# Ledger of designs, part 27: designed miniproteins, single chains, continued (3)

Each design is a single chain, and the fold is of that chain. pLDDT is the mean over its residues in the fold that is shown.

## One batch from the design tools (miniprotein)

Design m8913
Fold by ESMFold2-Fast:
Structure m8913 (fold): chain A 89 residues (1-89)
Amino acid sequence: EEEQFERDVLSALALIAAALTKKYEPDKEVRDKVVEHLTRAAQALRDGNYEEAIKHLEEARKAAKQSKDPNIAKETIGIIDNLIEKVKE
């Protein structure tokens, strides 16, 4: 129960990061890649597939670094880094 709750919380945080990227990221290619990988990470987290989740979070991080807005990039990468840390616990 607690393990499932933790997975659902991490999945929800990934989806929140995806929603914020969709709203605030000005570059469509960066936005689409970050949203795709965060959405796939959320699904992997929900399924308990942590290896797949980490892979997609790392791909989302790489895509976010390509943002032309350094403030949005910093915020998005910060959220992703926090998620990777929590998943690796």
Scores: mean pLDDT 84

Design m8914
Fold by ESMFold2-Fast:
Structure m8914 (fold): chain A 100 residues (1-100)
Amino acid sequence: MSIEELLEEIVKLVEEMIKILEESGLTDVAKQLRERLEELKKKYEEGEISPEEAAEGLDEIVLEGLVQAQHAKVPQEKLDRLLEIAKRVAELIKEVIKLS
């Protein structure tokens, strides 16, 4: 997988996480993380940040989403999916760093 393909896959996973948060009633959190994701994408597209920096920013969004979900009594089945997403994102980020 190329760096671009890895970043695209991470973005898809982050978008899935945001949707789960929104569907769980964390509408304000989902909005905040979506705005952070769009800003991060813009900085990467404009060449302001490296692939490694973009991956680090995506990791921060995922970790914040997971913490908020854990505090907000999100159902266990949704928490399990969010944890699965977080683990997969961490794996993909390691691949981005190795290729950078």
Scores: mean pLDDT 86

Design m8915
Fold by ESMFold2-Fast:
Structure m8915 (fold): chain A 86 residues (1-86)
Amino acid sequence: SMAEIKELILTRLFKIAVEADLLVAERSPENVEMLEQMLRTLRTLRAHARERLARSTDPATRAEIEALLALIDEAIAYLEELLAKA
């Protein structure tokens, strides 16, 4: 269901946010690679969300996907800013 997909995405975003903060505190080449892997994962999730939005006709479902895309975009911007400081 969309609710289950939303929960999975939000759980992943929360985990990434917590882990990214820890990686910034102990910045090393290995931790930079982990941040880059997180960014790659979020870009993949964004692509999947965009594909689902393109296939969705229900307004409520579309609004839900658009809200999730906004959160993913914010997380990507945050990680890109952290990587720029590396």
Scores: mean pLDDT 78

Design m8916
Fold by ESMFold2-Fast:
Structure m8916 (fold): chain A 97 residues (1-97)
Amino acid sequence: MEKEKLERRLEMAKKLAEKLGLKPEEKETLLEIVANSPNLEELIEKIKEAEKEGKLSPEVAEKLIEQLEVSKYTAEKLIEIGDEIDEELARRRAALE
């Protein structure tokens, strides 16, 4: 359900905020943006808006956007590789029966 996808995004946002050492105010701003952004493209745009409003420093906004773009491509690719390995192992086990 859509609520589960939002919870996963909030969890990723919390981990990212901790990794980048964001101030409590910047972390709260990021979580609010994530909660109100239905997709990655809108999330990036809202981060840029928060930078313009002074809620996020330019350096923090740039790092957040970079990490979100990398996470999109890397996470999807790692999931695909995992599924392919699981299929290969299942096929090998079937051949032994």
Scores: mean pLDDT 67

Design m8917
Fold by ESMFold2-Fast:
Structure m8917 (fold): chain A 93 residues (1-93)
Amino acid sequence: NGAIEGAEKYIKEAERLIKELEEFLKKEKLPVSEKDKKTKKLFEEVIEQAKLVLEAAENPNPELQEEALKVLHEIPGKFEEAKKLYEEVLKSR
């Protein structure tokens, strides 16, 4: 039952990709585009949802656990969408 381990990995990976995007834009001296902002926002949403899963694991509140279960199923799809946008941003210079 790797829900906690999965959430921790998504937080770490999303934070890493945000940092790599920011470093790429800085190194290439590129202005921040709307697509860059959308990519970062999706990774930030993944981090927020994954943090909710971790909070629910520590808190025996049934309402929080029900909410966490709903967002837990959304995290993989949202992360893959963000990663696809990230790869497109890198490819577009």
Scores: mean pLDDT 82

Design m8918
Fold by ESMFold2-Fast:
Structure m8918 (fold): chain A 87 residues (1-87)
Amino acid sequence: IQSILQQIEQLVKEIIELDPSLSKLAQQILQLARQLSQETDPFRIGVLDGMALMIIGVMLLITEDKKVKELLKQVQDLLQKLTAALS
């Protein structure tokens, strides 16, 4: 869990460096991932995961940077690993 959070944090930092206009959305993803890592209720895990995936989906639609799109897909994969580790 801690290693997954550190990987998400690093990817979020790289996204912000490449596209500072996405910094608020990227920070929201990081906050949701941190909340998700502390959650034990399956319903709340699902809601937090859904919220993070929605924000990533929005970022994927608005970004034109191919590297940012690739990093966002890596964040999606790490969120899936995080939710699996909590189950």
Scores: mean pLDDT 81

Design m8919
Fold by ESMFold2-Fast:
Structure m8919 (fold): chain A 77 residues (1-77)
Amino acid sequence: AVTAAVQTAPLTLVLTGTNLGANGSRVTVLHDGVQVGTGKISGSTATVQLKAPLPDGAVLDIYVDGKSAGTVTVTVL
């Protein structure tokens, strides 16, 4: 499950969680039903490339290889 989402740069989101999937699994991020970014799993984290900056407090739906990994709220640094 995904537990945290931190926007470390305008187009970079770092997801943290447990049992997210195998290294290299595809992460898809949706905001209000629209795909806003994609990334890959590495251990307990995933680095996601965003199409545009997200507002602080945005609620995201996270998918790993097409399966729901839960929802998280964005924290912007």
Scores: mean pLDDT 81

Design m8920
Fold by ESMFold2-Fast:
Structure m8920 (fold): chain A 93 residues (1-93)
Amino acid sequence: SWYTAHQLAQEAIASAQEYIAKAEEAAKKGDVETARKYLEKARQMIEAARQAAALLRATGTPEGEAAADEIEKQVAELERRAEEVEKRVEELE
């Protein structure tokens, strides 16, 4: 159902935000191994959010489209942050 997809997307976004913040902190401390572990977890949650957003769009409802738009904007920002962490980690190696 669209409600379940929306809930899963929100949970995935929240988890991704936590993981990317931990990856950013680890990268700032030069902890490459920890940064990579959290970056991988963040990317898994970002992908889960993308899948849920696709399901929301597939409903063809205004509510589903609006929810998908919001999730996709948050996913884009999290992907940008993940790419920044990846570049920082590569510079540390």
Scores: mean pLDDT 87

Design m8921
Fold by ESMFold2-Fast:
Structure m8921 (fold): chain A 62 residues (1-62)
Amino acid sequence: GERIGVVAAATDEAAQKLSDLLLKSGAERVVIVPGSDPAEGQKVADELRAQGALVGGATAAE
C-alpha cells in the first residue's frame, strides 16, 4: 500500500513542518486535515488504512 502521512495542525506552519518531516521519513504523500482536532485526524487515518494505505501519523502541534 501507499505510505501516507496524516497531519492535523492548528497552524499552516506546523502543518508544513510535519508534512516535510513525514515526506523525509518515507511518506509518499501527506494529507493535511484542517484544524487541530485529533479525532478528525484519526478518522482520516482510519479511512486511508481501510483503503490499504500504510498510514504514518502526525497528530500535529497546537
Scores: mean pLDDT 68

Design m8922
Fold by ESMFold2-Fast:
Structure m8922 (fold): chain A 98 residues (1-98)
Amino acid sequence: MKEISEEVANLLVKAYIYASEGKIDEARYWLEKAGELEISKSTDPKEKEAIRLSVKARIAYLEGKKDEAIKYFQKAKELLKDNPEAVKSIEKRIEELK
């Protein structure tokens, strides 16, 4: 999760632009689309679930639910505990939300 494909990155940028305009429903739509695309590139069921949890965390953060966002990222970290780079990336995201 430290490195994202250009296609996924473009959808995330679109989501954050809508969020900056106060269009939370549109931002949520593009976050979900970014997650679907990232899931389609993975073959690992645990990685797919971690991506779903990360999408839920990002949506919760946009909705002002900081504690819920942290909980979703913590669950994603536990699923990917055997991937040090993924764990480090998620821990950095959790720290940024505190």
Scores: mean pLDDT 79

Design m8923
Fold by ESMFold2-Fast:
Structure m8923 (fold): chain A 110 residues (1-110)
Amino acid sequence: SAVEVAREARELARKLGHPGVAAAFDTAIGLAEDLTNPEALKALREGMEKALEYLRQGKPDEAIDAVAEAIGRAVGEQLRAQGYPKELADRIAEGTARGVRDYAEALRAA
């Protein structure tokens, strides 16, 4: 599941000393509880698997980008499934992805 992959990746990120990456995965874990749409859950799972692979390759910045993109895509799919207009869903998805990246970057810089 997306949550199981994200928990494994969060633990690995913490062990490798990447608090920003760990925080991004923690955000994905919290979001997963609010997702009911199968395509949204699939997007989150696939993104978490990709991000975990980047983390294993020693690419923490690419891992953060992959988590942020997956969260944005999952939010966009969930909102569209709930009847939100595509333009509004896309803007919220983009803003959410940016927020995840900014949060992870702030923790990395601290």
Scores: mean pLDDT 87

Design m8924
Fold by ESMFold2-Fast:
Structure m8924 (fold): chain A 78 residues (1-78)
Amino acid sequence: SKMKEALKKGYAEGEARGKAMTLDQVKQEILQLSQQITQLVQQLRNTTDPEEQEKIQIEIAYKQGEIQGLLDVYRARR
């Protein structure tokens, strides 16, 4: 599915990016992504168009992937 592909791509990019960052930068990036997901979830709840809903869900999945990749890097380095 498009959401599964987005999650996988997000994970790979989050992991790669996290390896190049300090632990404080990783924490800040996770916080920013979490805030962005909260905003997207709010947009999704207010959206009735199926195509726009799918687009938002794909963005959420990608950012969730990025958080997972970043979190795995953080856990491995501490």
Scores: mean pLDDT 89

Design m8925
Fold by ESMFold2-Fast:
Structure m8925 (fold): chain A 54 residues (1-54)
Amino acid sequence: SSKEKERIQKEIQKLEEDEEDLAQGLVKSLNWSEELARKFARMLVKESIKQLEA
């Protein structure tokens, strides 16, 4: 439904915003390199978006 599509789009936007927080958490808490942390965060967000759109 159109209502569900809007909800999914808002959830995707929130996930994209959370990507930066996740990357910074990996760097600060687990001492990951910024490059690896950002790549991992992007991968998780991308997978989560696919699950929401399925």
Scores: mean pLDDT 79

Design m8926
Fold by ESMFold2-Fast:
Structure m8926 (fold): chain A 82 residues (1-82)
Amino acid sequence: SMRQEQAVRLAERATKLALEASRLAEQGDYDKARELVKQAEELLREAQKLADTLSGEDGLEAQTAVGIAAISLGVAKVIVNK
């Protein structure tokens, strides 16, 4: 569905920002990394809201994308807060 596609897209954007935050932190740009973490958290929150409205296969696909984003963001937070 369009709602499932939107949830997956938001979660994928959160994942990309979390991965970029980790890369920037490795390069010593902690201020930019923290900003990307905050943006990823906001995108993940919106993706989760949409995923929670879905059921069946659409719900499973959306929740899977959200789960991947949550793991990536968790890793980025650990790296940024070292």
Scores: mean pLDDT 90

Design m8927
Fold by ESMFold2-Fast:
Structure m8927 (fold): chain A 94 residues (1-94)
Amino acid sequence: ETRVFEFEAQVLTGPVIHRVTVENVPPGATVEVEALLQSVETGETFAVDSLVVGPVRYRLGADGRWVAEATVFLDSRDYVGERGRIVVRVTITP
C-alpha cells in the first residue's frame, strides 16, 4: 500500500531550511519526499530549480521504530515577497 501525505511546510519570507521528519516508518518501506512551491493565489504547485530536497536518511529511533528524515532548502531570493508556500509531499511505499 502507498500512502501519500501533503503538508504546508512554510510561507516564503526569505531563504528556507526545513527539516522533514517521518515517524513510524514500516520496516523495509521506501520513503519519497517531494517539495513543491504552491501559489497562494492560484493554488498551482510547481517545481523550481532553487528548491532542493536532500537525500532521505533512515534511522532507528530509541523506541525501535524507523524514522525517515530529509532537508528541504530554498534559496528564496527570487521568491521573497511573493505569496507562496512550500508544500511537502511524502509517499511511503511498503
Scores: mean pLDDT 70

Design m8928
Fold by ESMFold2-Fast:
Formats: sequence, structure tokens, C-alpha cells
Structure m8928 (fold): chain A 68 residues (1-68)
Amino acid sequence: MRRLRVEVDGDVAAVAAQIGVLPGVKSVTADPQSRTLDVDVDPEKAEEVRAAIAALPGVRSVTDLGEV
């Protein structure tokens, strides 16, 4: 499984909900203190999911943390 870290400028809960419905997303964990989401994805979908997340309103950055 691959982990992506998402920094959010907008509503963390709204962004988490939008990420959670993307194909290949397995889990979304929010850290409200840092305004970040850790997203676990299928390795085969990691690039597609990263691109989709980066296109969402309120997303500042997406970082690939590698295999988990």
C-alpha cells in the first residue's frame, strides 16, 4: 500500500470526504492540528489518486510517503 500526505488550505472534513470516494483509496486519516490527511491507496492507483487529490479545491500539496 502507498501513503500520500495531503496538506489542506480549505475544509479538512470536506476534502477528506471527497478523497474517500476516489477509486483506489483504502483509508483517510485526518490530523486537524496540522490540517493534513494521510491517505492509504492501492499502489497501482497511487499516481491517478495523487493527481485527482491535487486537482481538488482546498488542497495545498500532496506528498508521496512511499510504501506502508
Scores: mean pLDDT 81

Design m8929
Fold by ESMFold2-Fast:
Structure m8929 (fold): chain A 69 residues (1-69)
Amino acid sequence: IVPTPEVEKVSKESKLTPEQASRLTAAGILAASSPYEEALPVIREAASTTGNPEVALEYLEKLARRAHE
């Protein structure tokens, strides 16, 4: 699953760069394909490099939880 439309929306709302949006997309794919515990360090790292890490982390955490349901 590629959450590209959702990533684009978050980028516009959070003033993220294209590079940061790309990292969020990659982290989302990893969260979907990996156990949640293994994905967490990558998710947190990707979120912390954004201009709005709280919004980015919330988005990625929701995406990871949905993937593991």
Scores: mean pLDDT 62

Design m8930
Fold by ESMFold2-Fast:
Structure m8930 (fold): chain A 82 residues (1-82)
Amino acid sequence: SADEEKAEKVEKEVRKLLEKLREMQRRTTDPQLKQDLESTIRTGESLIEEAKKSKDPKERLYLLLLAKIIVGSAITLAERAE
């Protein structure tokens, strides 16, 4: 279905964003930012796991889009904080 195809594409995008965020968290020397990035990584991972658990393609797509927004926003904010 179209929703399943979109969900697969968004999941790949979220996983790439999570890898970027993990790299930023690894190199960050600010303790507060490092902690905030770790929390966001855990939130993104949790949303992917909930999406995998859902049998509804629309719910999977929604959760993955939410993860993309959260992780992408954290990357943008972290880049500005550096």
Scores: mean pLDDT 88

Design m8931
Fold by ESMFold2-Fast:
Structure m8931 (fold): chain A 74 residues (1-74)
Amino acid sequence: VKLSDEQKALLRELFRRLDADGSGRVSSDDLGAALLTTPELQLSQEEVIALVKAADVDGDGYITEAQFEAALAA
């Protein structure tokens, strides 16, 4: 998914809000739900699914900050 710098900034802010304890890990389900309910991102359902899948490279149902940043750079 090609993301604008504005979308990347919003996505990073959203990840930080979901990572309230600062562990650097977020549930793929929680991230997906948050992205789908954030209209300011202007992402389709298909783009949200693609982004979450790209970030969850291990398929363990959790996304680290490093995996998330890698997905944003793709």
Scores: mean pLDDT 76

Design m8932
Fold by ESMFold2-Fast:
Structure m8932 (fold): chain A 78 residues (1-78)
Amino acid sequence: SFIEEAKKLVKTTKESVKETIEEAKESDENKKELLLGVAEGMLRITLSLIKNYSPENSEEVQKLIEELEKLIEEIEKL
């Protein structure tokens, strides 16, 4: 189903984002800014795909959107 594939995509994106944030924390300020930008970009691309192709009124889809938006906010605070 779309929802199961979307959950897998979100999980993979979160794992990649976590790895990128860890590298950013160990980097100089310039590299950190670029890596955090990459992490935010990955989340925004995944968010866009889910928003564009999901059923409008799915509670599970809305939960995935909320999870991605919360991670974007967390990155913006770093």
Scores: mean pLDDT 83

Design m8933
Fold by ESMFold2-Fast:
Structure m8933 (fold): chain A 69 residues (1-69)
Amino acid sequence: SGMIAQLQREVDWFFENLSKENRDKVLQMTQEALSSDDALKAVQQKAEDRSDPLARIVLKMVQIEKANS
């Protein structure tokens, strides 16, 4: 869908601007959120509260992965 294509472009843009350490953190958080409802809820809360700048990227990656499953 157009929404998933837009999310992929946003994720790619952020990754180009992230350090290797932060890319690794995003990938780890995405895997955890896909494997655990509690982890997903924690990431959603962090994104809403803007307490973790990586949380929004993680949510976009989770949406992409679920759409491609």
Scores: mean pLDDT 82

Design m8934
Fold by ESMFold2-Fast:
Order: structure tokens, then sequence, then C-alpha cells
Structure m8934 (fold): chain A 76 residues (1-76)
């Protein structure tokens, strides 16, 4: 691994009903997507929100590692 895995999730600054999950530094695209989805779901759960739908999934490769950004719509 060229860098340690990074995982984060935050509420969108533009839309409070949107949570963005990000993962980077994973050995496969599948693991990166799974980590990003999990981060977004955990963030939503911490706020007492439910994931309504996935709006966007973006996957990238850099330096032999994979990253993903997942945008989810949430509701109370």
Amino acid sequence: SLAPPLVAAEVSAEDPNVVVGVAAGFPTAEEAVEAAVRAAEEKAKSLGLKVKRILRVEVWEAGGQYGAEVVVEVEK
C-alpha cells in the first residue's frame, strides 16, 4: 500500500438531505465502494437518518490503489 486507507463521511454543505462517503487507499475498487457506502450509512445512522437512495458512485484508481465517493440521499 502506498498510503494507509482513509474513510470519511460528511453531510453535504449544499444539501442537508445528502451525505457523502469517501474512501481511498484500498487494494480493490469493490473494497473502496464498500467502505465509502459504510461510512455514509454510519454517518446517517449517527444523525438518526435513514438512507433513501444512492444518487452517485464514483470510483478512481491512483498509484495501484482504489478510491470511491458515494453520494446518498437521506431522510428522517
Scores: mean pLDDT 84

Design m8935
Fold by ESMFold2-Fast:
Structure m8935 (fold): chain A 56 residues (1-56)
Amino acid sequence: SKLEELKKLFQEYIKKRNEAMAEASKLPEDQREAFYNEKIDEIRKEFGKKAKEILS
């Protein structure tokens, strides 16, 4: 069902977000916020498109 596909997509989203946090933590403090914000914006756009595809 579409709901099951969305649940899997959400789990992938959480994993990608956690990966972005881990990557950001390796950077100097002055670079972490900008890096994380750019990464999370990319992830949100990607997963928004995938969710729309599942729902269509």
Scores: mean pLDDT 83

Design m8936
Fold by ESMFold2-Fast:
Structure m8936 (fold): chain A 95 residues (1-95)
Amino acid sequence: PPPPSAEELAAVDALAEKKRKELIELAKELAELIEKEKGKRKGAQLYAALMIRLVGAEIEAEFAAASEGLEAARKVLDEEVERIKKEIEELKKEV
């Protein structure tokens, strides 16, 4: 199959940016909650861990786009973002 077009790669980048902004806001809210209950170091560590997971999801989506196309990239990104959101909600319940 042909490699993804510049337009398809731009679409993946735009989707990743939208998901990144959403997850950053959720991660900040959780980190502030953890900071209040468990201290600044714990909040910072949690935020860093969530950002590492997000970067991993974006890398997986880029690999999926290169090997299987735009639809595979969207699926990978959506699945990983939903996993991160679920982890954030579970962590909120533990505070």
Scores: mean pLDDT 77

Design m8937
Fold by ESMFold2-Fast:
Parts: sequence; structure tokens; C-alpha cells
Structure m8937 (fold): chain A 89 residues (1-89)
Amino acid sequence: EEEELRRKLEEERERERLEEERRRLGREIALALGAAALGINRELLEKGVPEAIAEQLRRDDEETEKELRERWEELEEDMQRAVEAALKA
């Protein structure tokens, strides 16, 4: 039926848009939660986890590096993977 065909085409286009938005939102959430959990700025985290820690070390002492590494290790494995995936995207 004509109406059924049009609805299926609209659903396919909607799914593609939802998948793109879902990926974008997932990345935004992962970076925001990761930065908050580590107690650092999101812009610093976007440079990559090792780079973010190195940059923080340039400003602070060894104690701050230790605290950042401990916070990263305390993050759930799913959150660590989500942050790393967001940084690679």
C-alpha cells in the first residue's frame, strides 16, 4: 500500500538520524562524565587521557598526577572504555 511504503522510507531516514544523534550524545555524555569523574576540564580530557594527565602535571605537583591516575582507575571499566572510544571518534 502507498501509505505503508512512505512510512517505511520515513522510518529508515529517522533511524539513520537517530543513530548519528545517539553516537554524538554518547560521546558528549562520556566526555562530560569522564571529565567530571576525573575532576578536570573537558577540553583537557579531549586531548586524550595520557595527554590530559601530562598537561595537568605541567601545572601541578606529583600528588595531583597520583590523584588523577587513581580517579581514572576507580572509574568503572565501561566508563573508561566509553571515554577512550569517544576520544578516538
Scores: mean pLDDT 69

Design m8938
Fold by ESMFold2-Fast:
Structure m8938 (fold): chain A 85 residues (1-85)
Amino acid sequence: SAVAAAAEALKAAGVRDPAKLLALLPQFTDELGYVSLEAFGALLEAAGEPLSAEATEAAFLALDPDRRGRVPAATLRAALERLAA
């Protein structure tokens, strides 16, 4: 599933505290319920999970394989919940 692939990509990228990302996610979600690549990078930084630009882009690509430049917050939340379990 896309959620499983995204969870594995986040883990491979070095995300260590998915619970912290989940807590902050609403602050980085736009009014339409999406998270942009820029907002995703800012979310990681705010959570104390600074990834390299390459790792951030690779993780985001797993969430956004069609390269739309944004992902539904619900998809990112599901991937983070899978990591936190």
Scores: mean pLDDT 82

Design m8939
Fold by ESMFold2-Fast:
Structure m8939 (fold): chain A 78 residues (1-78)
Amino acid sequence: SVQAELDAAAPQLEEAEANYASLDENRQLQLDIARLYREGRTAEALRLALERILEKAGGTPEAVARAEERRAELEAAE
């Protein structure tokens, strides 16, 4: 039956869907940043990009330096 075939493939389908959800979240974030820039909402775009940098790098010195640059840009954009 179709259900038995789906049950057998369920772990692979769940893994594929989790991977797609992760890619979709990253893609959506990039689109949101680009949209904010196009709308002239530079401060909001920089803030969103800053949060992403901090998440990805877990507070490494390089990420902190980039975050400080983005904060300066954010202040200038206001």
Scores: mean pLDDT 65

Design m8940
Fold by ESMFold2-Fast:
Structure m8940 (fold): chain A 81 residues (1-81)
Amino acid sequence: SAVEEELEQVGIAMRAALEAVKALEAGDLERARAIAEEAARVPGARPLLVGLLRFYAKLYQRAGKDELAEQLLALAEEVEA
């Protein structure tokens, strides 16, 4: 089912976004990139991951964590390219 495939892609993107955020909070940019790149290999997960990374960037910007927000936006741009 196309719906089941889409839900699997959402799950991949959500897990990758959360783990990438955790890696960036730990200062591990290399790990964050590796996590995002692996998830982006799933074509349907890529646009969802980009959206989630941009969403987290807005949350961190509102929290005054501008450096983390900039890193998340840069990661989203790398994944989208």
Scores: mean pLDDT 87

Design m8941
Fold by ESMFold2-Fast:
Structure m8941 (fold): chain A 76 residues (1-76)
Amino acid sequence: SELIKELEIFYEVAKEENLFSEEEIKLIEQLIEALRKKDWEKALEISRQILKFLQRLAEEEPEKMKELAKRIEERL
């Protein structure tokens, strides 16, 4: 439940900051849904995809990644 709440905050911040494509935002939504349904296999697969685009953002736009982390922390 705490993980789902943190992911919902991540989803809201990611949408507001316009840091990700619509397809990448949809992956975050799909992860939250998979976790709610306890579909662990699907949740793991989606998590791997999310980690890949977060790594890309951290490597290409480190200041945007810092801003994303700060905005999430402010809402926790």
Scores: mean pLDDT 83

Design m8942
Fold by ESMFold2-Fast:
Structure m8942 (fold): chain A 77 residues (1-77)
Amino acid sequence: SMDVERGEEIFKELTKTNNYAKSLKPGMSPEEVLEKLIQKGREAGDFEGAARIEKYGPERVKQQLARLYEEEKRREE
């Protein structure tokens, strides 16, 4: 299942080590982001997490990254 809640957890875990999501630029496609996050998960030995991210698809990746950015902006208050 494409579980939004699980994907948010996986994104937070992967971005903690790589800080990748924070370095994304407007020119990056959601497909490219998805592919890089899957590769990072596999490099870290998290094959289950990588498989779950694959189920998200590019649209879900874009939505989750936007949510993470908004959460960080809120915490700066």
Scores: mean pLDDT 59

Design m8943
Fold by ESMFold2-Fast:
Structure m8943 (fold): chain A 80 residues (1-80)
Amino acid sequence: TPEERAIATGILIKFGNELMDAIDNSKSVDEFRKNSNKIIDDANKELDKAGLSPDLKNEVIGQMNGVRDDYLKIFEAEMA
């Protein structure tokens, strides 16, 4: 579990960096949605490859989706 947590943390750090790049490079809500969806899909594949427990994987996926949705709401509010 500690080793699984370390792997999960690495995936979350990579996800955060990629999401920040998408924020900086996206010019519209639709572009950010497209870019962030790809980042989430790629992160899900990496979690599957890492062989994490289902509970830990679901926890990480929930955190990633929450962060992405929060940023999406901010973009939508700014573009309104």
Scores: mean pLDDT 79

Design m8944
Fold by ESMFold2-Fast:
Structure m8944 (fold): chain A 91 residues (1-91)
Amino acid sequence: MPKIEREIQLLFWAIALGAQALVARRLAERSTDPALKAQLLALADEYDALADRLRAATKWPDDEADAVLDEVVARAQALDAQLAALLAQIK
């Protein structure tokens, strides 16, 4: 994959992860359960950390950028499952 296509892919994923972090924070603000609020804020911080890693990876060698993208996608899927489980608890 050409460098510019890789950078675009990394940035698109970073934008998506940042949007998920914002959703989790907004849900935390609306929650009256302090435990649920803490879990949602922790998920938001994890999404932001993954987005920051992808943005940094735009400057890394292609092999390292590919490896971090695969790792971040797998972690994002796990976080999405956790967010879905927490959302099921919100009335």
Scores: mean pLDDT 83

Design m8945
Fold by ESMFold2-Fast:
Structure m8945 (fold): chain A 84 residues (1-84)
Amino acid sequence: SPLEDEVGRILADAAEGKISPVEAGKRVAELLQPLGVNPDFARTAATLEATRLQKENVSVEEAYRIGRELARKLLDIAERKKAA
């Protein structure tokens, strides 16, 4: 929950233009790296999502929801991705 909320806030800030998509990607990667999410994958996924949200003029509320969903997906992938 707190991590999903934080990623939601990062994507909402990016949608408003308060931070760049690249900065959003960096922050998401740094936030999720201690939990075993691959930082390059997280950075790329969050950067692409933030870029799309800005181009489509997505609302802050919807960007926040999308960011929370992104966090859940990234954490789920990390949990299912066995190191073999």
Scores: mean pLDDT 84

Design m8946
Fold by ESMFold2-Fast:
Structure m8946 (fold): chain A 61 residues (1-61)
Amino acid sequence: IDWKELILEAIRSGLLPEDASDEEIRFLGKVYNIPEELYDEIIAYVKAAKIKPATQGKSYD
């Protein structure tokens, strides 16, 4: 399965919060049974997708 499509779908569907931490992103990777070697790439990919919104690096509460 293309993990990039899974991650984008999770972001769009609200399964992964816009302000998701690295730990939450790794958890999503485990849920989708994505290889651990790709976790850093998944985290980078999600962070790149979030750069478009003005808000990043700060959780509401």
Scores: mean pLDDT 69

Design m8947
Fold by ESMFold2-Fast:
Structure m8947 (fold): chain A 67 residues (1-67)
Amino acid sequence: SDAIDGYRAALDANPDDLSARYQLALAYKDNGNYALAAKEYEALAAAKPDAAALAELAADMKQKAAE
């Protein structure tokens, strides 16, 4: 979708933009691309190890991708 393309472009310009990465993960999830959403949540969890909820979101998306 156009939104996904926009967030990808934002991350290409600034790979450390956690807000853009979070929006990309949400856009992938909303579009049913659970495997791609899991990848982005994993990247967020690695960048913010104090935010355990991000690792949980990544695991949930992996579970949905397997269905």
Scores: mean pLDDT 82

